# Ledger of designs, part 52: designed miniproteins, single chains, continued (2)

Each design is a single chain, and the fold is of that chain. pLDDT is the mean over its residues in the fold that is shown.

## One batch from the design tools (miniprotein)

Design m5900
Fold by ESMFold2-Fast:
Structure m5900 (fold): chain A 70 residues (1-70)
Amino acid sequence: MIEEKAKEAAEAETFSEMLKAVMDLLDSNPEDVKGAAEELVEKVEELDPEKAKDVRAIADFLVFTRTLKV
């Protein structure tokens, strides 16, 4: 799953495709969204380090919204 979603994110041509890949992965790992997000970013960085920065920003935001609800 993580490797597949990392490839989808790295190959994403639009923000929506990248967001979908990150959301799908986090939804599949509700018990450890932080761990899943970090693994995703590491895999994307190996595939496309430029895309990895965008993926990290999306993942960090989604993790934050899921772990801190005020």
Scores: mean pLDDT 78

Design m5901
Fold by ESMFold2-Fast:
Structure m5901 (fold): chain A 90 residues (1-90)
Amino acid sequence: MSDEEIRELFKEADKDGDGVLDEEELRELLRRLAKEAGVELSDEEIEDFIKVLMHFDKDNDGKLSFEEFLEIASGKDPELKVASNALWNP
């Protein structure tokens, strides 16, 4: 999946158009990404991903920017490499 495709899905999940996603919008984004990747994620797996993603919230406001999400999705963090491989390279 390309960075541009991820950005488009992020924008679709961003209901408020403020450039950040709250926990509920992140759930929608993860479900869409899993569908595009042909992977079926359980609610438990989605919650685990949200917990990891929210750990990287640089603003510490309970929301995640596109740049923070893309950094996580790029697999720069070894703990997220498994998650990114599941969503981006199933």
Scores: mean pLDDT 66

Design m5902
Fold by ESMFold2-Fast:
Structure m5902 (fold): chain A 65 residues (1-65)
Amino acid sequence: GLKPGDIVEAIKDFVAKTPEELSLKKGELVEILEIVDEENVLVKSLKTGETGIVPKEYLRLVKRR
């Protein structure tokens, strides 16, 4: 499962539906900050530094060294 500190990639475009969510484009890298629930995570964009909620189904773990 995803954990805080993991670097993950958006596998498809996500369009935010609420102000608490973060829109992502496919291929964008984000860091997991917190596990919100079974379906959602709080992430930080590595590109912009913006934070928001994204569904886990849009994300895939990128293995670090």
Scores: mean pLDDT 85

Design m5903
Fold by ESMFold2-Fast:
Structure m5903 (fold): chain A 59 residues (1-59)
Amino acid sequence: GSAEEIEELIRKGQGAIAAGKALNNPELEALGRKALEAAQRGDAETAERYVREASSLAG
């Protein structure tokens, strides 16, 4: 993905981590961390997958 796509995925991963902490939901926090790590590696496909899973888990 583009640098803009990676930046968006980083923000979404960080958001999932923050939401997981606020809701005391360790699965949501873990998915957010996996998304962030993948995005930081430039792996947009893997990051998007984890963001999608986090969104589904959050409701």
Scores: mean pLDDT 84

Design m5904
Fold by ESMFold2-Fast:
Structure m5904 (fold): chain A 69 residues (1-69)
Amino acid sequence: PSDKELEEAVLIVAAAALLSVAKEENTEEAYKEAIEKLRELKERAEKLGLEEAVKFIEEKIEELEKLLK
């Protein structure tokens, strides 16, 4: 794969892992930390033009934000 394809795959996997760990912890602090880290990954994906990764990460951030309610 190209560097772009590899980076996109890595960011998607990292985002999925962050979500999974936060849900397992099931605490407000864990969700907030995961959202912060996901926002950092989204910013990286945006700078690299990785549209699929951006969309995926954004969906995971929204999912965690709903769990904080």
Scores: mean pLDDT 83

Design m5905
Fold by ESMFold2-Fast:
Structure m5905 (fold): chain A 65 residues (1-65)
Amino acid sequence: LPPDTPLLERELEIQRLGVEIAPKLSEEEREELERLGEELLSADRETQIEEILRKLEEIKRRLEE
């Protein structure tokens, strides 16, 4: 997604990617997502969404290799 994509559209993409990859996630990938969530607890909403979306896209790329 482009960096200027509206917040709502980015949240919907997170939901879509999450549904697609959840059944394929390894224990290591689940731990990466849990750790990212913990690191983002004090971040603002926009930063949380951007970082989670980026991580989900990275995991999807690895799963498709």
Scores: mean pLDDT 76

Design m5906
Fold by ESMFold2-Fast:
Structure m5906 (fold): chain A 68 residues (1-68)
Amino acid sequence: SKEEEAIEKVNEKIAELIDKALKENKKIDLNEFKKKVAEELLKYAKENNLPKEIIESLEEALKDIKEE
């Protein structure tokens, strides 16, 4: 389904961000990493017109991370 394809693309973007962090071969701040991942995923979702449900979930996740 379109939702399943969107989730797969989001997961692929997460994997890409993790790979970049690992290639830098340094300890990362987990909260800063979560924030960057959420921001990049939200940007990707909006640019690719992913389902509203996915965009709303990412916006909520980013809000929760920023409140930490």
Scores: mean pLDDT 72

Design m5907
Fold by ESMFold2-Fast:
Structure m5907 (fold): chain A 78 residues (1-78)
Amino acid sequence: SAAEEAARAMASGDAAAVAAAVRAAQDGGPTFIREVLHAAARMGDSVGASGLHELLRGGTSADAAGEAVARGRAQGGG
C-alpha cells in the first residue's frame, strides 16, 4: 500500500527519502499519517512512529519531523 511504501522509505535511513516520505504522509492528511504510523509500528520502527506522532499532533513541520527521523536513524547504526 502507499502507507507501507511511505513507511519503508522513512525506514531507509536516506535523509532525502525520509523527508519525501514524511511530506507525502502530511499531504495525505491525518488519516493517511495514521496509516503510515501503523505501518511503521508494525515494522518495529519506533523512530519513524515517533516522528509521525509529532506530525499528527501538529507539534512539528514535515521538514523538521523528517530531519529528526533521519538523524535518529543515523545515530542508531552500529
Scores: mean pLDDT 76

Design m5908
Fold by ESMFold2-Fast:
Structure m5908 (fold): chain A 83 residues (1-83)
Amino acid sequence: MRAVAEALRELAEAVEAGAPEREVVARATAALLLLVAARIEGADEEALERAIELIRKAMEAYEAGDYERAAELLREAAELAEE
């Protein structure tokens, strides 16, 4: 899922850089749509579910103002998506 991994890394960089919330939400939405596309294309369901859970936890950390933790979780999700 190379496109998913790239989108998640760009999202992590945006979060660390303190990008506007609208940009962060737009990038998160794009990453989730790419995950849906990967699922339709036959990507591993267990890997997809784990990546979605990491993104969910990352967005919770973002809402709490913990941008470092949010970026770390997004990079972990990107590593899972990289095969």
Scores: mean pLDDT 82

Design m5909
Fold by ESMFold2-Fast:
Structure m5909 (fold): chain A 61 residues (1-61)
Amino acid sequence: MEALREAERLAKEARNDEELLEAARAYAKAGEPKKALELLGKVTDDSLGARAGEVLREAGL
């Protein structure tokens, strides 16, 4: 369960949209698609859309 702990740490320490996206990807890899989707909903930077799409694919969304 190290992957989930790392995802939680990344989400807590996120300072910007890019770091939120990285935390969302970590949650997706940890098998937590609902938490990944919630963090992606907080990302407002439109330029990150392609990377957000990759996270959604990895989460099975």
Scores: mean pLDDT 75

Design m5910
Fold by ESMFold2-Fast:
Structure m5910 (fold): chain A 57 residues (1-57)
Amino acid sequence: VDELLEKAEEAVKAGNAKEALRYIQDALNSDPNPTPEQIERIREIAKKAIEILEKKL
């Protein structure tokens, strides 16, 4: 799970919101019970990905 979250964070830094969301989905599919820390990371990544999508529309 942590590996997928790291890749999602890298995708956000590269401006690839679609890739970031893909990695989040893969992480949740691999572990349906993430830790509170992992949930917080997912929320941060999702917020940044949404901001990228809003700017590119």
Scores: mean pLDDT 76

Design m5911
Fold by ESMFold2-Fast:
Structure m5911 (fold): chain A 79 residues (1-79)
Amino acid sequence: MVSQEELDAEVKDALAEITGYLLGQEEDPEEVRALVERLASKEDKEFVIKALQTGIDVARKRGNEEVAKVLEEALEELK
């Protein structure tokens, strides 16, 4: 059976993916930049990296290269 701590970790991983999906769907690269700065100030590095990786994939599939570039630049700063 999953412990509460393990369940919380799974929820956190799911939230990171959901956050990334929403970032990747955003049309305004300036809004994406502001959202990423807020996310990086509040969440741990692993959460932000997973969200950014998901967002890059979504933005590229959507064809928004400008948003994908903003997310890629933010990801490189965290590595």
Scores: mean pLDDT 79

Design m5912
Fold by ESMFold2-Fast:
Structure m5912 (fold): chain A 105 residues (1-105)
Amino acid sequence: AGGLTITGVEAGATSTRVTLANNGPAGGAGALVVGPDGEVRGQGSAAIAAGGTAVLTLDGPARAGDTVLGVHARGVEGLGAASAVVGADGGIASRAAGDALAAPA
């Protein structure tokens, strides 16, 4: 059970911005862009406040069909997790939260 949601994805030419919202306690947040071949295209991390939002800049460009995976360290509750599939517009086509992670097909 995760308190993390991916609320935005903005694919750039050399980087990807990911906006995370946290409904849980303060902690660490991270995100990865993964291609359909399983290649990690970029990653980033930051602190996130309880009930807060963090914008992560990932060091690689996302493409349509790529998956963004978000994680949040939640102490004794373990990790919060969220995923989003990147659309043709460079934004979110679909998303999942909690233990239901979208996988590239």
Scores: mean pLDDT 74

Design m5913
Fold by ESMFold2-Fast:
Structure m5913 (fold): chain A 73 residues (1-73)
Amino acid sequence: SELEKELLRKQITLDLLKIGKAAGELVLERAKENNKPQEVIDEIEEDIRETERLIEEVEREVKELEKKVEEAK
């Protein structure tokens, strides 16, 4: 099913975004531990916030696709 393939692709995208967020949080902790300038910390925090927005968007898409897959069965 094309819907099932699309769902799988979106689930993989979501997993990669979650890994990216976790990596960003580790970078943020390292930057704070190394007393990086506030401008650098702010940029990392903004990148994390943007990744979080993308996660929320893709999570909505996954839920909609899961519903469509169930309705197609």
Scores: mean pLDDT 88

Design m5914
Fold by ESMFold2-Fast:
Structure m5914 (fold): chain A 102 residues (1-102)
Amino acid sequence: MITQSPSSLSAAEGSTVTITNTFSEDPGTNVSWYRQRPGEERELLISGGTTLASGVRSRFSGSVDNSAKTASLTISNLEASDTATYYSQHGTEVGEGTTLTV
């Protein structure tokens, strides 16, 4: 089970936000993060907990804390175009999503 937090947040352009998943068990490295903008397909941002997907800017980063059973997506230098719902995936489970408004 994936608990994604927060369910929604608002932030100013140029700021940094972090979205965190809590897992019932140690997720290992099998954590992916996706962005879905309104009217667009889901775009892979992070794979393997920490690996930036091809074409994704370095202002996105992923981290995993196996002892705490958490994984986080950090977005720095926010742009208005980051307004989207962000989803985590572990194996076949997809988190409920976090809606970000910039």
Scores: mean pLDDT 78

Design m5915
Fold by ESMFold2-Fast:
Structure m5915 (fold): chain A 89 residues (1-89)
Amino acid sequence: MELLRTLAELRNRLAELASKVPPDVQKEIDRVFAEGTRRFLEALAAGDVERAKQVLIETLRKIIEIAKKHGYEDLVKAAQEGLERVEAL
C-alpha cells in the first residue's frame, strides 16, 4: 500500500532529522506526527484513502511551519519533499 509505505519512510526520515533539533522542538514535531499518524491509520481502517492522504498533507504542512519557525532548513526540505510525494499519489 503506497500511502502506508510513504508514511513509514516519512516518519523515519523526519525522526532522524528531528533528533538533531532541541528537545522542545523535537517533542512538538513528534506530537504533530503522532496525532497525524493516528488519524491517518483511522482513515485507512475506515477505507477512506482520500481522507488518509489529506491527513498526511495537513500533518506535513504543520511540520513545515514548525521547522520554518525554528530555522531548520533540512527538516523543511525533507517535509516539503514528503508533501510532494504524498500529493503525487
Scores: mean pLDDT 81

Design m5916
Fold by ESMFold2-Fast:
Structure m5916 (fold): chain A 55 residues (1-55)
Amino acid sequence: LAIALNNLGNVYANLGQHDEALENYERALRIYESLGDHAGAEKVATNLLKAIVLS
């Protein structure tokens, strides 16, 4: 589930749909945190930060 949301966020980010990407990353992050999956949470947080900063 959380993996699917992170992947969906990546798809939206690649399409330039940043609002949708951020929503899906945020949902994935909450699920990983609830599971105690620190590695998964870190990966999603990194993707979320990249989507925000964009550069």
Scores: mean pLDDT 77

Design m5917
Fold by ESMFold2-Fast:
Structure m5917 (fold): chain A 104 residues (1-104)
Amino acid sequence: MSLEEKLDIATREAIAGNPQALLERAKLLYEQGKYDEAIRDYEIVVKLYPDNAEAWLNLGKVYYKKGDYEKAIEYFEKALSLKDRMTPEQVEEAEKLYEEVKKK
């Protein structure tokens, strides 16, 4: 399935009031380089689910891609404060990106 097809499905589900679909749509927007749209969707997710460590991690990743290293650091620190809510792979990614952004 193409990224465009996945985005269409996630958009329809998010409009139908599925909050998890909003998170999936944000991820697909990020993969397409639509960073401002992805940020908007992730901000809604963290407002509704402030303990969603994955959404905080992904906000950090989007700001890192935009070159806003100060915000990226803040959001990676938020995600790492919730590491018990992340998979081991997500923790490893967050720690790696946090160290990389601090060198900028």
Scores: mean pLDDT 82

Design m5918
Fold by ESMFold2-Fast:
Structure m5918 (fold): chain A 84 residues (1-84)
Amino acid sequence: GEKEIEELLKEIEELIEEIKKLLEELDLPEEEKKKIELELEILEGLALLALGVGKVINDPEFAIEQLKKILEKVKKLYEELKKK
């Protein structure tokens, strides 16, 4: 329940911070960096939306499922950036 949601959020937040650090180290075009920053902001917004919806419908399992999907998207972005 609550603990699993907190652990998923922490993992998402920590990985987003790792991506932000990696972006500072990579010599990428400014436009590409801006696009990635906006994608991270969208993913953060989706995580908050998943939490809000889960609370409104009283379904923590729904929130957990959505947060897992968001985490997989963040992981995919991290792996793509590591290849550069």
Scores: mean pLDDT 83

Design m5919
Fold by ESMFold2-Fast:
Structure m5919 (fold): chain A 55 residues (1-55)
Amino acid sequence: SALLEGALAAAGIGPVSLRVAVHDLARHDPALARELAERLADNPEAQRLTEHYLA
């Protein structure tokens, strides 16, 4: 998925880009936001943001 690939790239850029990507995915495709969190299992900020925006 191009959206998931873009979000993974954003996570590599920094925390602001990660937050924007997680928020965008959670709003438009919650399942893809969960997949992003699974692929970033070692990133606690990604887990926290996904839980927050999918709540």
Scores: mean pLDDT 81

Design m5920
Fold by ESMFold2-Fast:
Structure m5920 (fold): chain A 80 residues (1-80)
Amino acid sequence: MLTEEQREEILKLLEEAVKAIDNGDFDKAVEYLQKAIEIARKAGNEKLVELFQRALDAVKAGDKEAFYEALNEAVRELSS
């Protein structure tokens, strides 16, 4: 399971990724998502790794709808 510090760090990274997407800065959004993937991977949370990878792939494809769908699932996973 994620530590509370890791959960808080991921949530901040996701907030920054959303801001980057809203500003059209897809390169920064990818960087924030890659950092979130690293934290989830170190924590052994394969579900979060999958969800963040889906979000990252959506950003690279320019698919904002798929990005927000993956992000919402990840936030629910983090809240459980």
Scores: mean pLDDT 85

Design m5921
Fold by ESMFold2-Fast:
Structure m5921 (fold): chain A 65 residues (1-65)
Amino acid sequence: SSNTAALLVAQHEGQRVLDQITDPELRARAEELLAQILAAIEAGDYETAQRLGREFHALAREAGL
């Protein structure tokens, strides 16, 4: 299904970002955001997934990525 593909892509790309965050507090916040994004995609709540995705990318930028 399209949701399965979206989940795998989000999980893979999210993990690549997490692996590059060296600050443990920022990593923990990013891990929480990624988990919420995956849950929102599974639930079909794409508005929440998009909002959380923007927050995840903003946090990655704060981490120097």
Scores: mean pLDDT 84

Design m5922
Fold by ESMFold2-Fast:
Structure m5922 (fold): chain A 60 residues (1-60)
Amino acid sequence: MIPSVKELAEEGEKFLEQYTAEIDAAIAAGDSAKAAALLAEAKKREEELNKKIEEALELE
């Protein structure tokens, strides 16, 4: 089932919030490499989610 725009937005916000918490934890632990990798993954995830939201808005 294709998620609704609302479901996609809430899921993305939740996952980005989790990524932010993980990045903060990595920085606090002094693991700059992990923090950088998490930042890159969060950015990529946000871009993919935005594309899905735009497509869902056009199709609905």
Scores: mean pLDDT 75

Design m5923
Fold by ESMFold2-Fast:
Structure m5923 (fold): chain A 60 residues (1-60)
Amino acid sequence: GPKRAVALAPFPATSPDELALRPGDEVEILEEVDDKWVRARSLSTGEEGLVPKSLLEIVS
């Protein structure tokens, strides 16, 4: 199934393509865009967007 991850730090969305995150927010990784960015979906809001991979801890 899709990979799950948890945000380790706050991420402000400064672009319409980005997903805003708070520490502890759970996301589903939909796609690895490149070596630095993933497209993720928030499990709490259902919103989708780009997030830096370095801010995420993969859980399972």
Scores: mean pLDDT 83

Design m5924
Fold by ESMFold2-Fast:
Formats: structure tokens, C-alpha cells, sequence
Structure m5924 (fold): chain A 57 residues (1-57)
């Protein structure tokens, strides 16, 4: 069954309800891991470009 509402506390201490799409915690964790992996890959690619540009300068 889908879990659609979760109460989350923001950094300012405010409480908000948010909708979560996945029913299984394991599936949610996998999706979060994949998104983080993409972010890390983009950061690594940006570092490589800077190093290449410095060598060509």
C-alpha cells in the first residue's frame, strides 16, 4: 500500500506534511542512493574538466 503522507520538520523548526510516493522504505532508500550517485558523478566530471582546462592553459 502506498504511504503518501509524512510529517517532516524543516530546518527552521516548522512542521510540514510531505507526500512520499513509494510504499517500501527499501525502495525509497535505493532511489535516494541513485540520485546521490548522479550528483557525485556530476561533481567528479566537473573536477576533471577543471584539471584539463588548467593543463591546457
Amino acid sequence: MSVRVEIVETEDGKIRARVIASPDATELAKQRGSLRAMGLQNEANEKKKKEEEEKKK
Scores: mean pLDDT 61

Design m5925
Fold by ESMFold2-Fast:
Structure m5925 (fold): chain A 69 residues (1-69)
Amino acid sequence: MADVEAGVLEIEIAVIKTAIKNNPNLPQEDIDKMIERAKRILKRAEELGDEETVQAARDLINTLEKLKA
C-alpha cells in the first residue's frame, strides 16, 4: 500500500513539472497552489520514508519559489 502511495506522489510531481514546462509565464496564484500541493507531497513522502520522492518534492518547491520571485 505505501509503495502504491509513493507512485501516486511521483505522478503528481511529474504533472506539476509538465505544467511548469508548458507554461513559462504561470500566474502567481497558480504557482502558489502548486507550492501548496508540492508541500503536501513532501509531507506525505516524509511520512512514507520515500527519500527519492522527498528530494523530488523539495526540488519542485525550490523551482516554484524561483518562478514566484
Scores: mean pLDDT 78

Design m5926
Fold by ESMFold2-Fast:
Structure m5926 (fold): chain A 90 residues (1-90)
Amino acid sequence: MEEIVKEAREKIEKVREEFLKKMQENPDLDPETLLREFSRKINEIVEEAKKKAEGLSPEEQKKVLDEINRIASREYLRLYIEALHLKEKK
């Protein structure tokens, strides 16, 4: 359980860092388009974690998914805030 959440967290954080760098290098990029693509990448990570959790009880699967979704929501919000900061620097 913990290893699945840890791996998903690390992957989500790496994707966020990649998107932040892309936004910093290309300030003319539409933040909404980037956030939408970020959501797609996050969904791929969630589905991968779900497959890894298939051997667990339904209760443990729910805990894994709930935790990963909380991490995803937090990182999405962080990326959104950074996108707003980049707009203000124009």
Scores: mean pLDDT 78

Design m5927
Fold by ESMFold2-Fast:
Structure m5927 (fold): chain A 56 residues (1-56)
Amino acid sequence: SSEEELEAVAEGARAGARANGLSEEQVEKVRDAALSGKTAEEAERRAVGALVRASS
């Protein structure tokens, strides 16, 4: 995926994390997890994983 697609997924993940009441620190961890992916699908999976960890 392009950098633009990964950034879009990361911004969506940040918005979702904030909507779920996560702290700014947790929101940034979710974004970082998304940006570590190489495709939009991988970025989404990594973001979801980070959300689950933050909520546990």
Scores: mean pLDDT 79

Design m5928
Fold by ESMFold2-Fast:
Structure m5928 (fold): chain A 58 residues (1-58)
Amino acid sequence: GEARELINRAIALKLRAIGLEFDATLTSGKEKERLLQEAKELYEEAKELYKQADKLLS
């Protein structure tokens, strides 16, 4: 269902964010800052998707 699809998308975004955080450990300066910012945005998107899924299941 729709809620399950939102949860799966949220999980995928979190995995991508973790990958970007790992890549950030291999870089420095502005590139590191960019990767960490992108990871933060993906975590925020994942949180929103989880909240939407919770509303559909409530």
Scores: mean pLDDT 88

Design m5929
Fold by ESMFold2-Fast:
Parts: sequence; C-alpha cells; structure tokens
Structure m5929 (fold): chain A 66 residues (1-66)
Amino acid sequence: MLTPDQLRAEAQALLGEAVRRSKTLTDPEKVAEVGRLISRAGEALEAGDYETALRYARRALEVAEE
C-alpha cells in the first residue's frame, strides 16, 4: 500500500504527464475532457485527497493517450 507521501508524489507525477500530453491534443472534445480531469486532480491535491487526485490524473492520461 502506498503511503500518503507516495500517493501525493505519484499523483503529482501523473498530473504533470497529463498536462504535458494535453498540450499536444488538437481534438476540442478531448482537450475539454482532459482539462476537466486535470482541474479535478489539482483540486483534490490541494485538498489533500491524494487517492482522488491519483484517480483523476490517471483518467486524464488515459483520455489523452486514447
């Protein structure tokens, strides 16, 4: 099981990767969806909900890599 510090670090890493990949997207629907997921992940990180942040960051990457 990941510690809270490890969850935070993993969520931050995945969020950063999702942001990088979002900058290469040209499909407006994908840009909007990835943007929403990135925003939610960032909000969860700010709130200290690292598990939720990790879930949204991972989903953002999945959509961006589709």
Scores: mean pLDDT 81

Design m5930
Fold by ESMFold2-Fast:
Structure m5930 (fold): chain A 60 residues (1-60)
Amino acid sequence: MEEELLERARRLLEEAGASEAEIERALAGLRGLIEKGASQEQIDEALRVLELAAELGEAP
């Protein structure tokens, strides 16, 4: 299930035009939360934050 969340985050960041470095950094953060035993709610909240950051980031 975590892999699916990471893929969703990656796709959202790519769609928003984030660089590969930014995408990898965000995914590393999510993996860190999962490894720490964060709840599904905490992981989902982090994903929403990344989605907002991607929208507020660089726009063509």
Scores: mean pLDDT 71

Design m5931
Fold by ESMFold2-Fast:
Structure m5931 (fold): chain A 68 residues (1-68)
Amino acid sequence: MLEEKIKELEKKKNELRSRIDALKQQYDAAVAAGDFEAVRALTAEIQSLLDEYRKIDEEINKLKKELE
């Protein structure tokens, strides 16, 4: 069912957003502390999760078009 798939993807998207927000807070703290190794690692992780978030958003949009 398309509606069920959309809800599942929206849940995953919300979970990713929460994780990204948490990592951004850690990133800001690392920058303030001058912990450049942590900044580099957090930047890579945030970018990976943002890419996944974007792919899920694209899939949701495709499914919503099918639902119309």
Scores: mean pLDDT 84

Design m5932
Fold by ESMFold2-Fast:
Parts: sequence; C-alpha cells; structure tokens
Structure m5932 (fold): chain A 90 residues (1-90)
Amino acid sequence: MEAVAEEVERLLLEAGEAYKAGDKERAIELLRRATELAVAAARSEKEAEAARLMGEALIAKIEGDEEKARELYERAKELADEAAEEEEAA
C-alpha cells in the first residue's frame, strides 16, 4: 500500500499546483486519478465513499460550485470520522 499512498500524495500536490496555475482541467484530471487510487486503497466501504465524496467536493470547488462542494465535503468528513472511530473502537 506504500506505493499507492505516495502516488495519491503526489497527484494531490500536482493538482494543487495546477489549480494555482489556473489549469482547472489538469487539476480536475489529477484529482480524479488521486480519488480512484484512494478508493481502491480504502480499507472499508465508508473510507472508500469518503474518498470518493472528497474528490467530488474538490472538483466541484474548482468548477465554482461552492454549494455542491460544501455539501459533498461535509458528507465526506462525516464518513471519514465514522471510519476512524470504528478503527479506534475495534
């Protein structure tokens, strides 16, 4: 799983740089790739869903849909928190 985690981090950093450069299309492409890898590397369905929603939230923010981005971000955070609590309780 180490190689996947490093690749996701690299893609997220590249997406951030593309967004700062004003290249929204490249930023979205890199975020989609990072999201697919994060979903594939997820240890639970809740973690996978949180990763998917977080990716969609970041893409919506880049596209200027702040309402959709906020809704997706809140849902992703809730699922990520639930997944983390389940691991700590186990």
Scores: mean pLDDT 79

Design m5933
Fold by ESMFold2-Fast:
Structure m5933 (fold): chain A 64 residues (1-64)
Amino acid sequence: PREELEELRRRQAELLEEARRQLNEAWAAGDDEGYQKILDDLREELTRLREEMERVEREVRELE
């Protein structure tokens, strides 16, 4: 359970780094639609990660 939380936090950090790179790439390409899609995708993934982290944190409290 603890390792799962660390993996989720690492994935969140990776998503933020990747999104930053993709946003710069889309901007350089003049892809306004891609830029917006990246922002929307990031929001969705961050929300899902937050929900999963909350679930795992609850499990850690109950199992330990």
Scores: mean pLDDT 78

Design m5934
Fold by ESMFold2-Fast:
Order: sequence, then C-alpha cells, then structure tokens
Structure m5934 (fold): chain A 92 residues (1-92)
Amino acid sequence: SAQAQKLADQLKAKLEQRGFKVQITIEGTTLHIEITAPSVESLTGLVLKLIGLELDGVELKIRIEGDTLYVDISASNEAELIAYLQRLLQAV
C-alpha cells in the first residue's frame, strides 16, 4: 500500500540517519527488512527494541548474521502493519 510504503521509507530514512544501511521490501502485508548496523551496540539496541514491540496481529521473524539483521514483519492486515510501522518509527 502507499501508506505502508511511505512509513517504510520514513523508517529507512530514520535508521540511515543513525548510521544503519537499510533495505526494505513490501510483499502484501509482509515487510522484509535487511539492516546492516554500524556497531554491535547499535545492532543490540535495535534487536531489543524489536523484541520489545508486541502488537496483536503482527508476527516477527528475526535472524542475525554478523552485523546484519534480517526482519520479516507479517501482519494479519494492512491496518495492523501500519500500526506496527508507526510504533517502530516511534521506538527507533
């Protein structure tokens, strides 16, 4: 959706301002995020924020390889995806 893409673009910009390298793709109500962190401290902080985010109707799959975080965010519908993205933007 246009709204989810706008929020994803805002999330990417905010994380890149903090020194992360970010790639986000949207497939239906699922976001695929690839984030390369500038430090172990930055990576750890982001992972803790993601784990701390709990929203009904949203499932997270997180994988870490070296300095890169892979996150799949699967929402039951677009409204839940938008709510999660707004909360994530506030958290980071």
Scores: mean pLDDT 84

Design m5935
Fold by ESMFold2-Fast:
Structure m5935 (fold): chain A 98 residues (1-98)
Amino acid sequence: MLTPEEAAELLRAAAESFRLGAEYAKKQDTKTAITYSIAGMIQAVGAEMAGADPELVKKIRDAIKKGLDYIDQGKYDEAAKWFEEAARLAEEGARRVE
């Protein structure tokens, strides 16, 4: 099993990935924004396997799905807001696992 420290590190990595996803969404670099959002999701799922709260990971996943939906609609500022919310949730989760 992964440790609580590893879960916190994975959630902080996810937050960084989601912030970059938001930045590139604002720049309308959709491929880079999607790549960072997927990387963050992989890190968040890894954190769940390490003992992070499944409800938190579900909220992160739902926020990323909304962000990706807004990218498909060409609503890049809205997509960025949802990626920023996913980053906020991941940071908050990292503090709770410690």
Scores: mean pLDDT 87

Design m5936
Fold by ESMFold2-Fast:
Structure m5936 (fold): chain A 75 residues (1-75)
Amino acid sequence: SKAEELVKEAEEAIDKARQALENGDWETFREYLDKAAELLRQAYIEAKKEGNTELLKKVQELDRRLGDLVREALS
């Protein structure tokens, strides 16, 4: 589904943001952080339209993971 594709893209963006953070590449980190946030927002909307509660839970898990990454960057 469209929601599944957006979830996969968001997960990939989070992984790329993580790698950029580990490399000290703040510009790339910010770019993928912003991309992941937007992809998760779109995934949430699409998952709601599809009525897919499992994908909604996955989006919430990834949103938490993104939040954890931001907190790590600020530490």
Scores: mean pLDDT 87

Design m5937
Fold by ESMFold2-Fast:
Structure m5937 (fold): chain A 92 residues (1-92)
Amino acid sequence: GAELQAALETLKKAASESGFTVTASVSGTTLNLTITSSNINKLIALALSLIGLSLEGFSVSISLSGDTLNATITASNDAQLLDALNKLASLL
């Protein structure tokens, strides 16, 4: 709903302010992220932080290729998805 869309825009803004270019979309309870940076060390650090979310009950899939990080995060419901978005924004 509107809360998820607002959280997505907040995430995109936080990423941009941290030197990333981000495309984020939601399908059901799955968040799809494509994050690009010329600084590969920033992408590696972010990927490691995202792996940490798997310990909090999220299903996380990550791939890093060149300057692009692709991440898929699946929550069990909309409330958990909103929590994931807020946690991601705090990592940026």
Scores: mean pLDDT 81

